# Designed miniproteins, single chains, continued (2), part 98

Each design is a single chain, and the fold is of that chain. pLDDT is the mean over its residues in the fold that is shown.

## One batch from the design tools (miniprotein)

Design m7397
Fold by ESMFold2-Fast:
Structure m7397 (fold): chain A 65 residues (1-65)
Amino acid sequence: MEEIRKYGEELAKKKAEELKDKLSERSLRVMLQLAYKEASESKSFEEAEKSVEGAVKLAEIMDKA
């Protein structure tokens, strides 16, 4: 399942790069940590993608709070 983890990790990094000017460093760090953890436990590409999307939403909420 290394391929699924790698896909999730790459997607998380891409999202972090896109959001680096919009979110605080703290929010980006939390997003990456959560995305990596959940992607490592994902059993499908769809589950990994969902994990990254959830991490992005949580980071956006945290950054505005």
Scores: mean pLDDT 78

Design m7398
Fold by ESMFold2-Fast:
Structure m7398 (fold): chain A 118 residues (1-118)
Amino acid sequence: EKEEEEKKFREELNELMELLSKDPIEAAKRAVKLAKEYLEKNTEFNYEKANTFVKIALQALSLLYEENYENLTPELQEKLERLTKETKKANINNEKLKKEEIEELIEDIEEILEHIEK
């Protein structure tokens, strides 16, 4: 059911992009959840979708940088700055992330989000 999967991905992407402008924290959470779901499907095509969602989560995090920066510990501030710079470089170079890199980024994003919500 490739057509149904493509339609679902497009709908999820559109909802997420709309959410990104309204609520970046919720957008980051949803993007991470979607990235995990697509990684679990364990196909190269789904890794591309997971890569798209993790990049959106990092974009949401960069929008939160100035808003929540002072509320983070120095260690999390460094992590957020590093992730923001790495995401910018990857987007400029149009680089496809490996499964292991996506998994690592998801863990880092979740750690930052947990501290922002406290």
Scores: mean pLDDT 73

Design m7399
Fold by ESMFold2-Fast:
Structure m7399 (fold): chain A 77 residues (1-77)
Amino acid sequence: DERAEELARRWLEENREEVEELIKKASKANEEERERIINELMLKMSEWLRSQGASDREIGEAVGYVRNEALKRIEEL
């Protein structure tokens, strides 16, 4: 979904510093705390996407995309 990916990229651009800080915290955290941090980030993104008029499907796709990228970045640190 082109729109879901574009919305995800825009949210990441606007929240770059917060996302980078949370990824660094998650990389140093235990498994339980890491999942908590990621879930809080996904919740914030979902609320923003909803405010932009995204459908439930677009929100799910965008959140899934960002969650996968965040997990990949954490593993690379």
Scores: mean pLDDT 80

Design m7400
Fold by ESMFold2-Fast:
Structure m7400 (fold): chain A 97 residues (1-97)
Amino acid sequence: ELPSSLSNEEKLQVETVLSVLQGLKAAERGTHPLEELLEKLKKLIGEELLEKALKAAEEFLEKKEVTPEIIEIGKELVEKLKATSEEVAEQIEKLIK
């Protein structure tokens, strides 16, 4: 459970970062091709932001602490995902839900 001190918007941002990591871990376990998911994410959000998101998600899981960095990365992810074409957004939502 996320800290109650977080706003609903900040919770969505952190959950978005965690969903990316969880989707990749699910793909590694054989439900979806990991390579295809990585290519879609790199095309959508860019390689730099994807690397930052994965690092922030791992730090959150290790420390169990919400940092300003994970919130900022979550904001960028939400904005990039909203800016995608409807078809690409739906396809990624299916992979990370």
Scores: mean pLDDT 68

Design m7401
Fold by ESMFold2-Fast:
Structure m7401 (fold): chain A 101 residues (1-101)
Amino acid sequence: SEVQKQIEQLEEDIELLEEAKKYIEENPDDPLSVKIANGAVWAAKVLEMKKAGKSEEEIKEEHAKLVEERKAGKKISVEEALKAIEALIEELKKEIEKLKA
């Protein structure tokens, strides 16, 4: 069924996020962990902005601010990265629950 395929994809996405979380916890200073952290924090922020009804233009402006902060040397902590990944996992779990209802 199409619904079952969607659930399986969401479950796979959750597994990949759990692996990313473990990698960051085990390798906090690795350049790959920094890239994963930046991606996860941005993805979680986009999710929150979309839930708040922000426009694509407002999202683009927020992205420009984050790019400038990164250029200025602002680093994402391990705690911020893990929190962002957990927020993404929780959202995927909610999507699975809606599909199972």
Scores: mean pLDDT 84

Design m7402
Fold by ESMFold2-Fast:
Structure m7402 (fold): chain A 96 residues (1-96)
Amino acid sequence: SAAEAAEEAENAKKKEEAKKLAEEFVKELEKKGIFPKEVETKDLESYKFGSPLVKLVELGKKEEAYRYLKELAEIAGLDGDEVAEKELKELEELIK
């Protein structure tokens, strides 16, 4: 139906906006000299989104790490990726 097509288009738009915010957030961190490092903490490396998040945590940038996690969670939610949502929730508990 037309209503279903409109809902799918709105969801696609939100997904694109969430991805753009995540990309802009990463670029902001790069401008501040915060770069993902390939190996920092093995416990977080096992997670799909671990590498940049690990670096932020190890640099003591917990607020920036939490913001990054929220952007990733929003993208995963819009994708319907329940596995990614679970992993991101577990990462949030590790950061707290």
Scores: mean pLDDT 60

Design m7403
Fold by ESMFold2-Fast:
Structure m7403 (fold): chain A 96 residues (1-96)
Amino acid sequence: SLLEELGELLIRAAAAVKALILQGKEKEAEELEEKFIKKVQEVVNDSSLSDEEKLEKIIELLKELLEELESKLLPLSEEEKEEVRKLEEDARRVFA
């Protein structure tokens, strides 16, 4: 479902943000998140779109955000991989 796809992408985006913070790139992550939020607000405020169309557009924006976040990542250390995995496991538990 679109909601399951949204949930998975949100977990992946949160993991990418965590990895960027660990790499000292918190400001770059914040700037990308602010850009994403502004675009989401434009979609939500578009009265010509159905709720399903809005959700599909938000999913596409989230995919774009994830690609930009991942493009900023340096290769992860073993410590960084462990912290990211822990965050993903904790997030999946909340959504289960």
Scores: mean pLDDT 86

Design m7404
Fold by ESMFold2-Fast:
Structure m7404 (fold): chain A 87 residues (1-87)
Amino acid sequence: MPSAEELLEEVLEEIRRLLEAGRYDEALTKIGEFVQWAKENLSYEEFKKVVEKVKEFLESHPHLPPAVKEYITKELDEVVEEFEKES
């Protein structure tokens, strides 16, 4: 099976494609599904690395509307907080 890093890269490419097509709802759904998968299948430390890579991806994409970046960042931070409560 692909590593968490390989799966993240694939998901980020798909998200980029959706965002470039203006399909923001689908991109946000894809991020949510990936984050949920990562939370269930990765350790807390691995999950935090995934979150950092997603944040780096968002910061490197000036194409994205600021509101979309803020929404994704907030969702990731909320999931990290929930993970910390469960750990």
Scores: mean pLDDT 73

Design m7405
Fold by ESMFold2-Fast:
Structure m7405 (fold): chain A 85 residues (1-85)
Amino acid sequence: SEIERLEEEYREEYRRAVALYTAYNINLAGYETNRLLAERSENRELFERHAELSRRAAEEARRLYEEKKRRAEELKRKAEELREE
């Protein structure tokens, strides 16, 4: 049924959102770790570059997470609306 399809798509988008949230946290930790290493290392510029890459990756993962979360919520709403018909 259409409801079952929407619920399956909702679960898939939600799983993707969870994976992106995990990627966000991993890259955020990478940013923080490389920032700390940059302050204490003779290779400061290398660690600063790695920190910047991790920061950008974290920002992108967060953006995609927000998009997937909104998509999942939209699909859930559509399934609920069809159940009320």
Scores: mean pLDDT 88

Design m7406
Fold by ESMFold2-Fast:
Structure m7406 (fold): chain A 90 residues (1-90)
Amino acid sequence: SVYPYLEPDPSSLTPEQQAALGQAIAQLAAEYGLTVTEEQDVEITETFRDQILAILKEPDAQAVYQKLVEIIEEIAKKFNLEILTPAELE
């Protein structure tokens, strides 16, 4: 395979997969107006590990996106942050 590091069963996250997914979650949170620190990003990745593993096993891209949105909403609730719409971030 061209990408052998992506071929293992995602039943466990590699450090690279954890970092990439943590960054993706932080980027999506920023799109909804949430600001997270590097320390919070690590805590988020550890707290939502089971949900992250479930997302990695999901073959449907729309279902993956929906689960990421749900994680962002849970992050906002956990850190008592208000989610802003894209219109408010003009």
Scores: mean pLDDT 59

Design m7407
Fold by ESMFold2-Fast:
Structure m7407 (fold): chain A 85 residues (1-85)
Amino acid sequence: MTLLTPEEARKYAEMAIETVDEAISKAKELEKQGKYKEAVRELDRGIIAAYVLLTAASTDPEGVAEVKKRIDEAEKLRNELEKKL
């Protein structure tokens, strides 16, 4: 495996956080429109993408912790919206 620099690992952590935040924002907009199934799909995509990026961020423990916190927030929202299906 190619070793990432701390700067590269941080960049992947930042991309993961941005991906989750974008998915949460889109899901909330879809929720306002009553599109709960589409909102759940958007969150699922964001969570999966964030986990893939998280693998590359593994050498940045602080970044990993922040990404996991954002994923937990997205999973909470997903479960709330899924109850409306």
Scores: mean pLDDT 82

Design m7408
Fold by ESMFold2-Fast:
Parts: C-alpha cells; structure tokens; sequence
Structure m7408 (fold): chain A 80 residues (1-80)
C-alpha cells in the first residue's frame, strides 16, 4: 500500500531529524525535503518532488519571495 510506504518513510524521517541538534536547522530542512522528494518520485509525482526541493533551497536561503511563489504554484496544482 502507498499509505503504508508513506507512513514508514515519515517514521524514518522523524527518527533521522530527531538525531540532529537544533542548531542544524538547515540540515533538518534538507533531510526532510530530500526524503519527501524521493518518495514523491517513487509515486510518479515528479513535479511535486521538484517543488519540494525548490522550497528547501528557498527556505535555507531565507528567500521569502521564492517561498511564497512555490507555495502558490503548489496550491494551484492541487486546486485543478
């Protein structure tokens, strides 16, 4: 089941993120985004995987305008 695979990846990601110190916020963002992008690609959702990786880069770079742009694109994708 896709839901079972998603749940397993979420649990593994939570365990990996919990091992990182709080000062490594950028590393936590990177790890989370990379794992979600891999899962999305496995599910055939390549466009969403690319959006997740772009969002990661924007968050690490503190580019608020780029973050808003990516969120808007993702929102429009889900509404149609």
Amino acid sequence: SVSERLQRVIEELQEEVAKLPEEDEDEKIRLSAERFAELLRELGKEWLAEQVLELEEALINKDEKKVEEIIEKAREYHEK
Scores: mean pLDDT 69

Design m7409
Fold by ESMFold2-Fast:
Structure m7409 (fold): chain A 91 residues (1-91)
Amino acid sequence: TRNEALLYLEPLKKLIEENKELLAEVQKKKGDTPELAKLKAELDQLQQKYDTLVSKIGYGIGDGRDLKKQAEQLMKDSKNLKEKIEKLLNE
């Protein structure tokens, strides 16, 4: 539901910020690589999806079940991105 989707917003915001910090660390240690560019593009897409989700929830737009599914998928995608960034950081 919409209220359940709302519960994901703060964890998602934190995870997006963590991914930004990790990408900055990769850039400092390894420089600009094609792999880093791809991960930055993935983060940009996730940020845009997060901003859209925040807007939809805040203005009461969309179906609550669909918003919850979007939030759950965004959490999964963001966690997967974090794993990819951490792998690149440790290479």
Scores: mean pLDDT 85

Design m7410
Fold by ESMFold2-Fast:
Structure m7410 (fold): chain A 57 residues (1-57)
Amino acid sequence: SAAEAGRAMAAGAAAVDLTVLDSPEQRETLARLRAVAADLAAVPEATVTLTVLPAAA
């Protein structure tokens, strides 16, 4: 979640690995995580990997 990513960064994490499902239920969470990833991409010392999995059929 975005809150978990924020806590990891606050704890001094230089890298954040986020994996989420691309589903309607998580649409808001995905938007928040994408925003966090974009913000962190502007920080040269931070590495952010966002993996979006297609919803299982």
Scores: mean pLDDT 61

Design m7411
Fold by ESMFold2-Fast:
Structure m7411 (fold): chain A 77 residues (1-77)
Amino acid sequence: TSTVERVAIHEFTKAGFSEEVARLAAEAVVQGADGRLVLEGIRLAQKGESEEALRLLIEAGASEELARKIVEAAQKE
């Protein structure tokens, strides 16, 4: 695990996300995604705004596959 990935996991976990969501979000950041937009996308997914969350995560720089995984994980309770 890279230093960037570990720092990202820690920050997303501090934001109140599950370990699974934090790991997927960190993977997006490692791929070059904007961490702030990823955070916003996860919060939209948690509110049930799945379509808006997907668009924002892809615009942040996450792959479509990873964005879908993040939305699915964020909607689990």
Scores: mean pLDDT 82

Design m7412
Fold by ESMFold2-Fast:
Structure m7412 (fold): chain A 61 residues (1-61)
Amino acid sequence: PVDAIEENKRVLELLDEAVEAYKKGEDKRKIQELIREATGDESITEEQAVKMAEILLNSKG
């Protein structure tokens, strides 16, 4: 079911996974897939996804 609270929690988990993948030097396509899933935006490129993960990592320290 589409539950806003559950959806938001899943989005945050996917964003955290993308940041962890970025930190581990995993494939850019994996980061892209995680960011696309989190945002629901299939148009996000590998470069955009990597930049988003980098920004999120910088916000966490």
Scores: mean pLDDT 77

Design m7413
Fold by ESMFold2-Fast:
Structure m7413 (fold): chain A 75 residues (1-75)
Amino acid sequence: SEEIKKVREEFEKKNLEIHKRYKPKLDQADSEIKAAKTPEEKAAALQRRNDILREYQADVNKVLEEYNKKIKEIE
């Protein structure tokens, strides 16, 4: 129980750190999309946002995989 609580707290902390790291990058990309004056500028900004989202999802998935491994080790 206590070991499972620690693993969950670590998982939540790491996810919060990832969210805090990526939020300003996503906010910047959203601003660039809104500021775009041409279809080409908008497409470029959308591509940058998609690149950031891919990195974000990869980091979240890595933390989830680590969490699942640690839970299995406690079982």
Scores: mean pLDDT 87

Design m7414
Fold by ESMFold2-Fast:
Structure m7414 (fold): chain A 66 residues (1-66)
Amino acid sequence: SLEEEARRIGRELAVARANGDTKKMGEAAQRLGDLIDSAPTDEEKARLMNAVREGAREARAELAKQ
């Protein structure tokens, strides 16, 4: 689903940032922009942004345990 893709992008952004991988951050940010722009309503855009935040939060929590 689009929400699962958004969650994956959130995870990729958090991991790339933790690793200082500016290229991967840029690639993930571009995919996020394309995904949000494809959503037909503000309500769906908000759901996708929430999924991104959830994915990023999950990845950060996993990194904090290491």
Scores: mean pLDDT 84

Design m7415
Fold by ESMFold2-Fast:
Structure m7415 (fold): chain A 82 residues (1-82)
Amino acid sequence: MSIEELEKKIKELEEKLKELEERVKELEEELKKLTSDTREGAIRKVGVELRLLGEKTEIELLKRQIERLKEELKKKKEELAK
């Protein structure tokens, strides 16, 4: 993978990460507005919590992937400086 391809991939993943972090924030705000006082509210709250867990897991995986790609980019830039 070229330096240009690696930079493009990192940028793409960082944009996706930003979108997921915004969705997590929206879901957390929705969760705070939901009450367990009704059966319908309790069911909806569980649904939002499960979706939030899924989004947070994807964020964690993306952060790890971005970190690995940034490390690879740094190593390639150092090799070209020689």
Scores: mean pLDDT 80

Design m7416
Fold by ESMFold2-Fast:
Order: C-alpha cells, then sequence, then structure tokens
Structure m7416 (fold): chain A 69 residues (1-69)
C-alpha cells in the first residue's frame, strides 16, 4: 500500500463510521499487519483496545482493506 492509499483508508473510515482519526489509523495499521487473515476474537480484542463496538471495528476493517488494495 502507498502512503496515499493509507491516508485515503483513514479518511474513508472517519467519514463512514465517525471514528476518530487515531482509531481509524490503528485499524489501518492492524489491516496492514494482518491483511485479510483475522478471526472474530481478533476483531473483539481490537474493538476493546480502541473502546468501540465489534461491529464498528469490523466495518472499519472492511473499509481499510478495500482502500489498501
Amino acid sequence: ATAAQRAQAVAAIVAETGLSADQAAAIVDYALENGTEFTFADIETLAATLGISPAQAAQALVIALQALK
């Protein structure tokens, strides 16, 4: 992924989900480290770490993966 794609992914998450830029950046970094290989338990752990719902974390991960391709 390019720096521009990473910035686009963060912006898309913020616009679509209403998460903070810091929360969006953490989700983008998680997607870059783990790609498409994650479990529901991983999503729950990420959500708890960021103080968001698992549904918000899952939606944001999908947006990140779409923007980073």
Scores: mean pLDDT 79

Design m7417
Fold by ESMFold2-Fast:
Structure m7417 (fold): chain A 61 residues (1-61)
Amino acid sequence: DRAARVRAAAAEVVAQRITSPAGIQAVADRYGVSVSAVRREALRIEVDEGIQLLVEGVEKV
């Protein structure tokens, strides 16, 4: 259940190209999951699909 919500939230973050901390927090809040879990799963999706968007965004605080 929680794992499915984390995957859904992370997929939305990657699909919508959300890179801001506030944007990730809003998606995490909507799905009722932690930002850290969403960021970890989004990074996994980016690595699997060859997308580097979130990796570059992580360094931009």
Scores: mean pLDDT 71

Design m7418
Fold by ESMFold2-Fast:
Structure m7418 (fold): chain A 81 residues (1-81)
Amino acid sequence: SIGEELMKEFDEKIEETKQQILNAKTREELESILNAFMQWAYDIALKAKKVLSKKEFEELMKKMEEKVKELGALAQEKLAE
């Protein structure tokens, strides 16, 4: 289904972004990675709102909030190195 495809795309992007954060060498590179992810997340949320049911959209948004916090924590740990 379109919801399953969207969720798969989301999971793949999270893993891609996590690897980019782990490989970042400068603060500027890290900020660029996070900014690009946030722009992508905004665009996918707009798309999801139009194609998913209210329940599916709320589940995606909850997962997105959780994953954004995880990526933010990873970035903070990377900056502390």
Scores: mean pLDDT 83

Design m7419
Fold by ESMFold2-Fast:
Structure m7419 (fold): chain A 85 residues (1-85)
Amino acid sequence: RRLSADEAQQAFLALFDRNGDGVIDADELEEALHRVHGRPRAADEAERQALVARYDKNGDGKLSFDELLAGLLREQQQQEQEALA
């Protein structure tokens, strides 16, 4: 579970960036979550948009590695804060 920043970026891009352009769009994110976490595909476009909106802080419709990593870290920190509260 511990990865260097470069290893995390490489592993993340390999799982989520299927076209190799260095950014992750909504379709790539949904497909990767479906395959990696066994999550069912979003039945509605609204579910997919809500998922992307959790990570897309600048609203450009594309996810950088930094945006997705920051989103995942925020989710972990929220769980830790709930345990401390």
Scores: mean pLDDT 60

Design m7420
Fold by ESMFold2-Fast:
Structure m7420 (fold): chain A 94 residues (1-94)
Amino acid sequence: EEKEKLEKMEKEYKEIKEEQERLKELVEKAKEELEKEAQEILAKDPSSPENQAKAALLLGIAEGLELIAEGVNKIIEENLIKKYGKKLVEELKK
């Protein structure tokens, strides 16, 4: 029956969203740690060119992780729309 097909699609959608949330949490934790290390390096000597360069590297990696994560989320959303259709994906987001 159509009801069983809908239940399977809802379960698969929930699993994909749970994986997205897990990846988001991992990225956020990695970003926080990189930003914390950058702040600690700058706190030791903010006028040091070496410390400024090290902090810039860590902050750049943190920003890069966020941009990559946004790109991955766009791919996941596009694949969901292709598989289930835009209307069903919009309804499942509610």
Scores: mean pLDDT 81

Design m7421
Fold by ESMFold2-Fast:
Structure m7421 (fold): chain A 97 residues (1-97)
Amino acid sequence: SIEEKLRELAEKVRQLPESPAVREAYDDLIRAIGLVGAARKAKEMGRKELSLNLLDQAIEDLERAVEILRKVPGADELAQEATEVINELKKEKEKLK
């Protein structure tokens, strides 16, 4: 699932040398996990507009994490993995529209 991919990504980010940037990227990923889970529940309840808004928030948090990780030495592959998850979330949004 997308949530599992994000949890694995967050764990990998946690293994990077600690810095304020790494902490911020980690927090952005943890928020995105919660938002994706909330979006799934909203979809199951037929709350399409709420699900779309939650997915938009998750994408924004992940895009911020990608920008941060691109500036962290050794995190290029993690930034790429986060970008792949953003693309999967954008596809999920198109399916909901």
Scores: mean pLDDT 89

Design m7422
Fold by ESMFold2-Fast:
Structure m7422 (fold): chain A 87 residues (1-87)
Amino acid sequence: MLSEEELKELFLEAFKKVYEKDPELVKSLVDSWERSSPEGQELAFAWLVGLMKEETGIPDEAVKALSKLSEEERRELMEEIKKIVRE
């Protein structure tokens, strides 16, 4: 059972590994998020979580927890991601 802090740390660690492997793809995804509707942002986030599972092997429990995040919680993670990608 992952705490919210552990889930966030796991997500950001997995994201950094995916970003290092293919920075251009990840930057394109982030740019798509900023230009997308709320529905498009939800789909982009789900795709990123799927990519993290395939590339880094995050557990199904974490994938399920991430899929239950609210739009606001996803947006907060997105802002953290943008700091990593753009700076």
Scores: mean pLDDT 77

Design m7423
Fold by ESMFold2-Fast:
Structure m7423 (fold): chain A 81 residues (1-81)
Amino acid sequence: SLNAGDSDSLEQLIQLLRQRITGEINKALNSPSWSRQQILDLLQQQIAALQRAIPQNPDLQPLYQTAIQLLQEQIAKIQAL
C-alpha cells in the first residue's frame, strides 16, 4: 500500500511533502495577495495542527514530525528575508 508504514513509501511521501511545501510557499511569497506575516502565521498554524494530530495518529508520527521540521525550516528562511 502507498500509505503503509513502508520505509521506502515514507521517504517518497517526505520528498513529495518537501516539494509541495517549498513550491506553495514560494508561490505565496511571489504573490501580491499574501504578506510575509500572513504566510508566517499560516505556517505556524499548520505546525500547531500537525502537533495536535500526532497523538491521534501515532503510526504517522514520523511523517508529521518531518512535515513540522520542513515548515520550521521555511519559517526560518522567510524570517531571514
Scores: mean pLDDT 76

Design m7424
Fold by ESMFold2-Fast:
Structure m7424 (fold): chain A 79 residues (1-79)
Amino acid sequence: MIVEIRAEFETPAQARRGMERLRRELEDLGIESVEFRGTEVVVRIRLGDNSSSGMLRAMGVAVDLELEGARKVTVRVLE
């Protein structure tokens, strides 16, 4: 299962902090890719043996980013 987290921020500095947060919180889940495009961060994670736990962590980080001032955060399953 591949999960995509997409977060949009007001400024590039906020996007960089969001990227650093996502990398720190999700590093052990098998990050497939990280894209940083100005004010947008996209992280894709390949979830293996315990996809439910990984998904809950991904959703939790998404909520934290919204609380920390992200304009929009989406979590979607790609497969």
Scores: mean pLDDT 81

Design m7425
Fold by ESMFold2-Fast:
Structure m7425 (fold): chain A 90 residues (1-90)
Amino acid sequence: MELEKLLKEAKELAEELKKEGLKSAEQIREYAEEKGIDKRVAVLAGLIIEVGSEEVVRKYAEAIEKVRRGEEVDPAVIAELEEVDLKLKE
């Protein structure tokens, strides 16, 4: 349920970013900071724009929700999320 809300917010942000012509990690980061958007939603929106794969985006959203619940997450998935976060900080 919270996962579906996170995905919905990320999809809505991705559509707004596309409408505004914002596609780079830097532009997405600045837009999210200006609007006070949750960092997780911004990361997922960036993945929707970059990858275009709902399956991959869902996998990342599930990993974020597992971390929030204190569940074990594959270290490789955490490393991929940290790499995307690093790109959004630049």
Scores: mean pLDDT 68

Design m7426
Fold by ESMFold2-Fast:
Structure m7426 (fold): chain A 72 residues (1-72)
Amino acid sequence: SLKELVEKVLKEIGSDLDPERVLRFIEAVAKREGRELTEEDVIYYVSLALRLLGEDYTKAEKLAVEEIRKRS
C-alpha cells in the first residue's frame, strides 16, 4: 500500500520524519495531479517531501532513483 511504501522508504533513508505527515503531503500532490499514483510516483514524491520538509536531499534522491531503476 501507499502507506507501507512510504514507511519503508523513510526507514531506508534513516529519516526521523513522521510517516503520516509525509503520506498526507503525497496524498495532497496526488489530488492536485488528478490521478492515482503508481508505486514509482510514490517513491518520487517521498523524495520530494523529504526535500520540502528539510531532510537530507542527497540521500533521499539517491534512494528514490535506485528504487525507480529497480522497477523500470
Scores: mean pLDDT 68

Design m7427
Fold by ESMFold2-Fast:
Formats: C-alpha cells, sequence, structure tokens
Structure m7427 (fold): chain A 75 residues (1-75)
C-alpha cells in the first residue's frame, strides 16, 4: 500500500521521521518513507493494507497535523 500525507504546522522531514518510526515499531522494516515537495510518500510493499491503515490511523490520531491525503495500493 501507498500512503500520502500533507503535514500542516510541522516540517515534512519531521513528519517523515514520525511515520518511519511508527512503521518500524509496527514491524514494517521494508517501508520506504520519502519527502516529495509538500508531501510525505510512504510505500509498504507486500503489507496488509488494513494493518498499515491501522498503524497510520493511530499515528494520525496522536498527530492530527499529519493530514492524510490518500491511501491506496502502490502502482
Amino acid sequence: PRVVLRPRGISREEAARLVEQALKEAGYSNATVRVEGDRVVVDVPGADPNQVGKVIGELLAAHPELELESFGFAP
């Protein structure tokens, strides 16, 4: 799955750090997190979208400044 965030009120670099840490703690060591313009793009190849969505949802609840733009399958 692919997750795209548009953080508000914090740097994109800090947003990327928060997402990377949350995914690593959840066991997704193959996740890639990168900053693209004003967005943070997250790819978690081969992972269950429901489990990734749960991790991201919990992170967004703790950090509402991490606005979710889209969630879907990587192309």
Scores: mean pLDDT 79

Design m7428
Fold by ESMFold2-Fast:
Structure m7428 (fold): chain A 67 residues (1-67)
Amino acid sequence: SAADEAGAKVAEAAKALGGEGAKVVGTRNGYAHVEVTKDGRVGHGLAHLDADDAEARAGAQAGLDSA
Protein backbone atom coordinates (compact mmCIF):
# COMPACT_ATOMS: atom_id res chain seq x y z
CA SER A 1 0.00 0.00 0.00
CA ALA A 2 1.03 3.66 -0.28
CA ALA A 3 1.28 3.82 3.52
CA ASP A 4 3.61 0.77 3.59
CA GLU A 5 5.79 2.32 0.85
CA ALA A 6 5.91 5.69 2.66
CA GLY A 7 6.73 3.92 5.94
CA ALA A 8 9.58 1.95 4.34
CA LYS A 9 11.09 5.13 2.81
CA VAL A 10 10.87 7.02 6.13
CA ALA A 11 12.39 4.07 8.05
CA GLU A 12 15.35 3.92 5.62
CA ALA A 13 15.82 7.70 5.82
CA ALA A 14 15.62 7.66 9.64
CA LYS A 15 18.32 4.96 9.85
CA ALA A 16 20.52 6.90 7.39
CA LEU A 17 20.12 10.01 9.60
CA GLY A 18 21.25 8.14 12.76
CA GLY A 19 17.91 6.94 14.11
CA GLU A 20 16.93 3.36 14.94
CA GLY A 21 13.92 3.27 12.61
CA ALA A 22 10.46 4.59 11.89
CA LYS A 23 6.91 3.30 11.44
CA VAL A 24 3.61 4.65 10.18
CA VAL A 25 1.13 4.86 13.08
CA GLY A 26 -1.75 6.50 11.19
CA THR A 27 -2.79 8.09 7.89
CA ARG A 28 -5.07 11.07 7.23
CA ASN A 29 -5.70 13.42 4.28
CA GLY A 30 -2.89 11.87 2.17
CA TYR A 31 -0.31 12.10 4.99
CA ALA A 32 1.31 9.39 7.07
CA HIS A 33 1.92 10.13 10.74
CA VAL A 34 5.27 8.51 11.56
CA GLU A 35 7.01 7.60 14.80
CA VAL A 36 10.82 7.87 14.61
CA THR A 37 12.93 6.22 17.31
CA LYS A 38 16.35 7.44 18.50
CA ASP A 39 18.24 6.52 21.71
CA GLY A 40 15.09 4.98 23.24
CA ARG A 41 13.07 8.18 22.56
CA VAL A 42 10.17 8.58 20.12
CA GLY A 43 9.58 11.61 17.93
CA HIS A 44 6.77 12.37 15.48
CA GLY A 45 6.84 13.50 11.87
CA LEU A 46 4.59 13.65 8.82
CA ALA A 47 5.22 12.34 5.29
CA HIS A 48 3.00 12.63 2.22
CA LEU A 49 1.80 9.18 1.05
CA ASP A 50 3.19 9.90 -2.45
CA ALA A 51 6.47 11.34 -1.02
CA ASP A 52 9.70 11.02 -2.96
CA ASP A 53 12.96 10.12 -1.17
CA ALA A 54 13.72 13.78 -0.33
CA GLU A 55 10.25 14.34 1.18
CA ALA A 56 10.48 11.08 3.17
CA ARG A 57 13.88 12.20 4.46
CA ALA A 58 12.41 15.56 5.56
CA GLY A 59 9.68 13.70 7.50
CA ALA A 60 12.29 11.44 9.12
CA GLN A 61 14.42 14.46 10.11
CA ALA A 62 11.38 16.18 11.70
CA GLY A 63 10.70 13.00 13.71
CA LEU A 64 14.33 12.77 14.86
CA ASP A 65 14.34 16.47 15.85
CA SER A 66 11.24 15.89 18.04
CA ALA A 67 12.63 12.73 19.75
Scores: mean pLDDT 77

Design m7429
Fold by ESMFold2-Fast:
Structure m7429 (fold): chain A 95 residues (1-95)
Amino acid sequence: GEMERRRREEERRRERAARILEATAKSVREVGKRTGKEELGEKVARYLEEAARYAREGRWEEMEEALKKAREAAKDDPVLLSIVDLTERRVRELL
């Protein structure tokens, strides 16, 4: 039925957003380790993982708040900030 189709589309959107956020968290950790900013990379990655959890739950407002926290944590690092900004744009294009 149409309700099952809409549910599957929403489930796919949630999973795509979560996978993007989780992949970015991994990349941010790797960049942090390579640039001597492991603690900052871990902090940003944890906010991205929190956003991924909210995305899977369909809690888009909480996901946006977690992304805002990731941006704020990355604000003084242009490389990490760029990664977060690109990821936020990619996730918003799915919504």
Scores: mean pLDDT 87

Design m7430
Fold by ESMFold2-Fast:
Parts: C-alpha cells; sequence; structure tokens
Structure m7430 (fold): chain A 59 residues (1-59)
C-alpha cells in the first residue's frame, strides 16, 4: 500500500455538495482518503468549487 498526497476538485450547488464531489472524485482517481489535509471552496458563476487535498492509499 502506497500513501500519496493528491488533490480532487468538485462542483456543487452548496459548499457541502462541492466538497462531497471533490472527495468522491479524489477517491475514484487517486485512492482511499486516509486524512484530509486541506479544503478550499469558492463561489464561481453561481456554483461552488471545492479543492480537497488529502493523503490517499493506493494499492
Amino acid sequence: MEIIEATGIGVGATEEEAIAAAKRNLEREAGKILEVLSVETRLENGVYVATVTARVARE
């Protein structure tokens, strides 16, 4: 099992939805989230954009 730092980006109608989407995208692309290191959200053109940086486990 390899532990790496990776980022995921998600979009949603609310901050919670955007963060959830970012975490889901991160897990699908990079691996299982072990620890969330940072979360940043911003409002762009009426939607929330979230960037989640986390330590993830790869097989």
Scores: mean pLDDT 83

Design m7431
Fold by ESMFold2-Fast:
Structure m7431 (fold): chain A 82 residues (1-82)
Amino acid sequence: MTPEELQQKLKEIQQEIQEMLEQARKEGMSEEEIEELKRLIDSMGVSPDVARGIIEALKEKDEAERERIIQKAALESLKKAD
């Protein structure tokens, strides 16, 4: 994948995450939870795999499963850093 393709996919995923966060706020997700998810997105490396994991986590209502998805995404980010 070219750097340009990677940047484009990342922007698309970031936009989707932003829309999902707005939707979650409207559906009654707490402001604290939304801020925590934003911090996780910001702390994770710039990669489509990590961003996709966060999108899946945002769709999951079960907190335990959401945590697992986020953790897996973070682990994949570390593997890609090598």
Scores: mean pLDDT 64

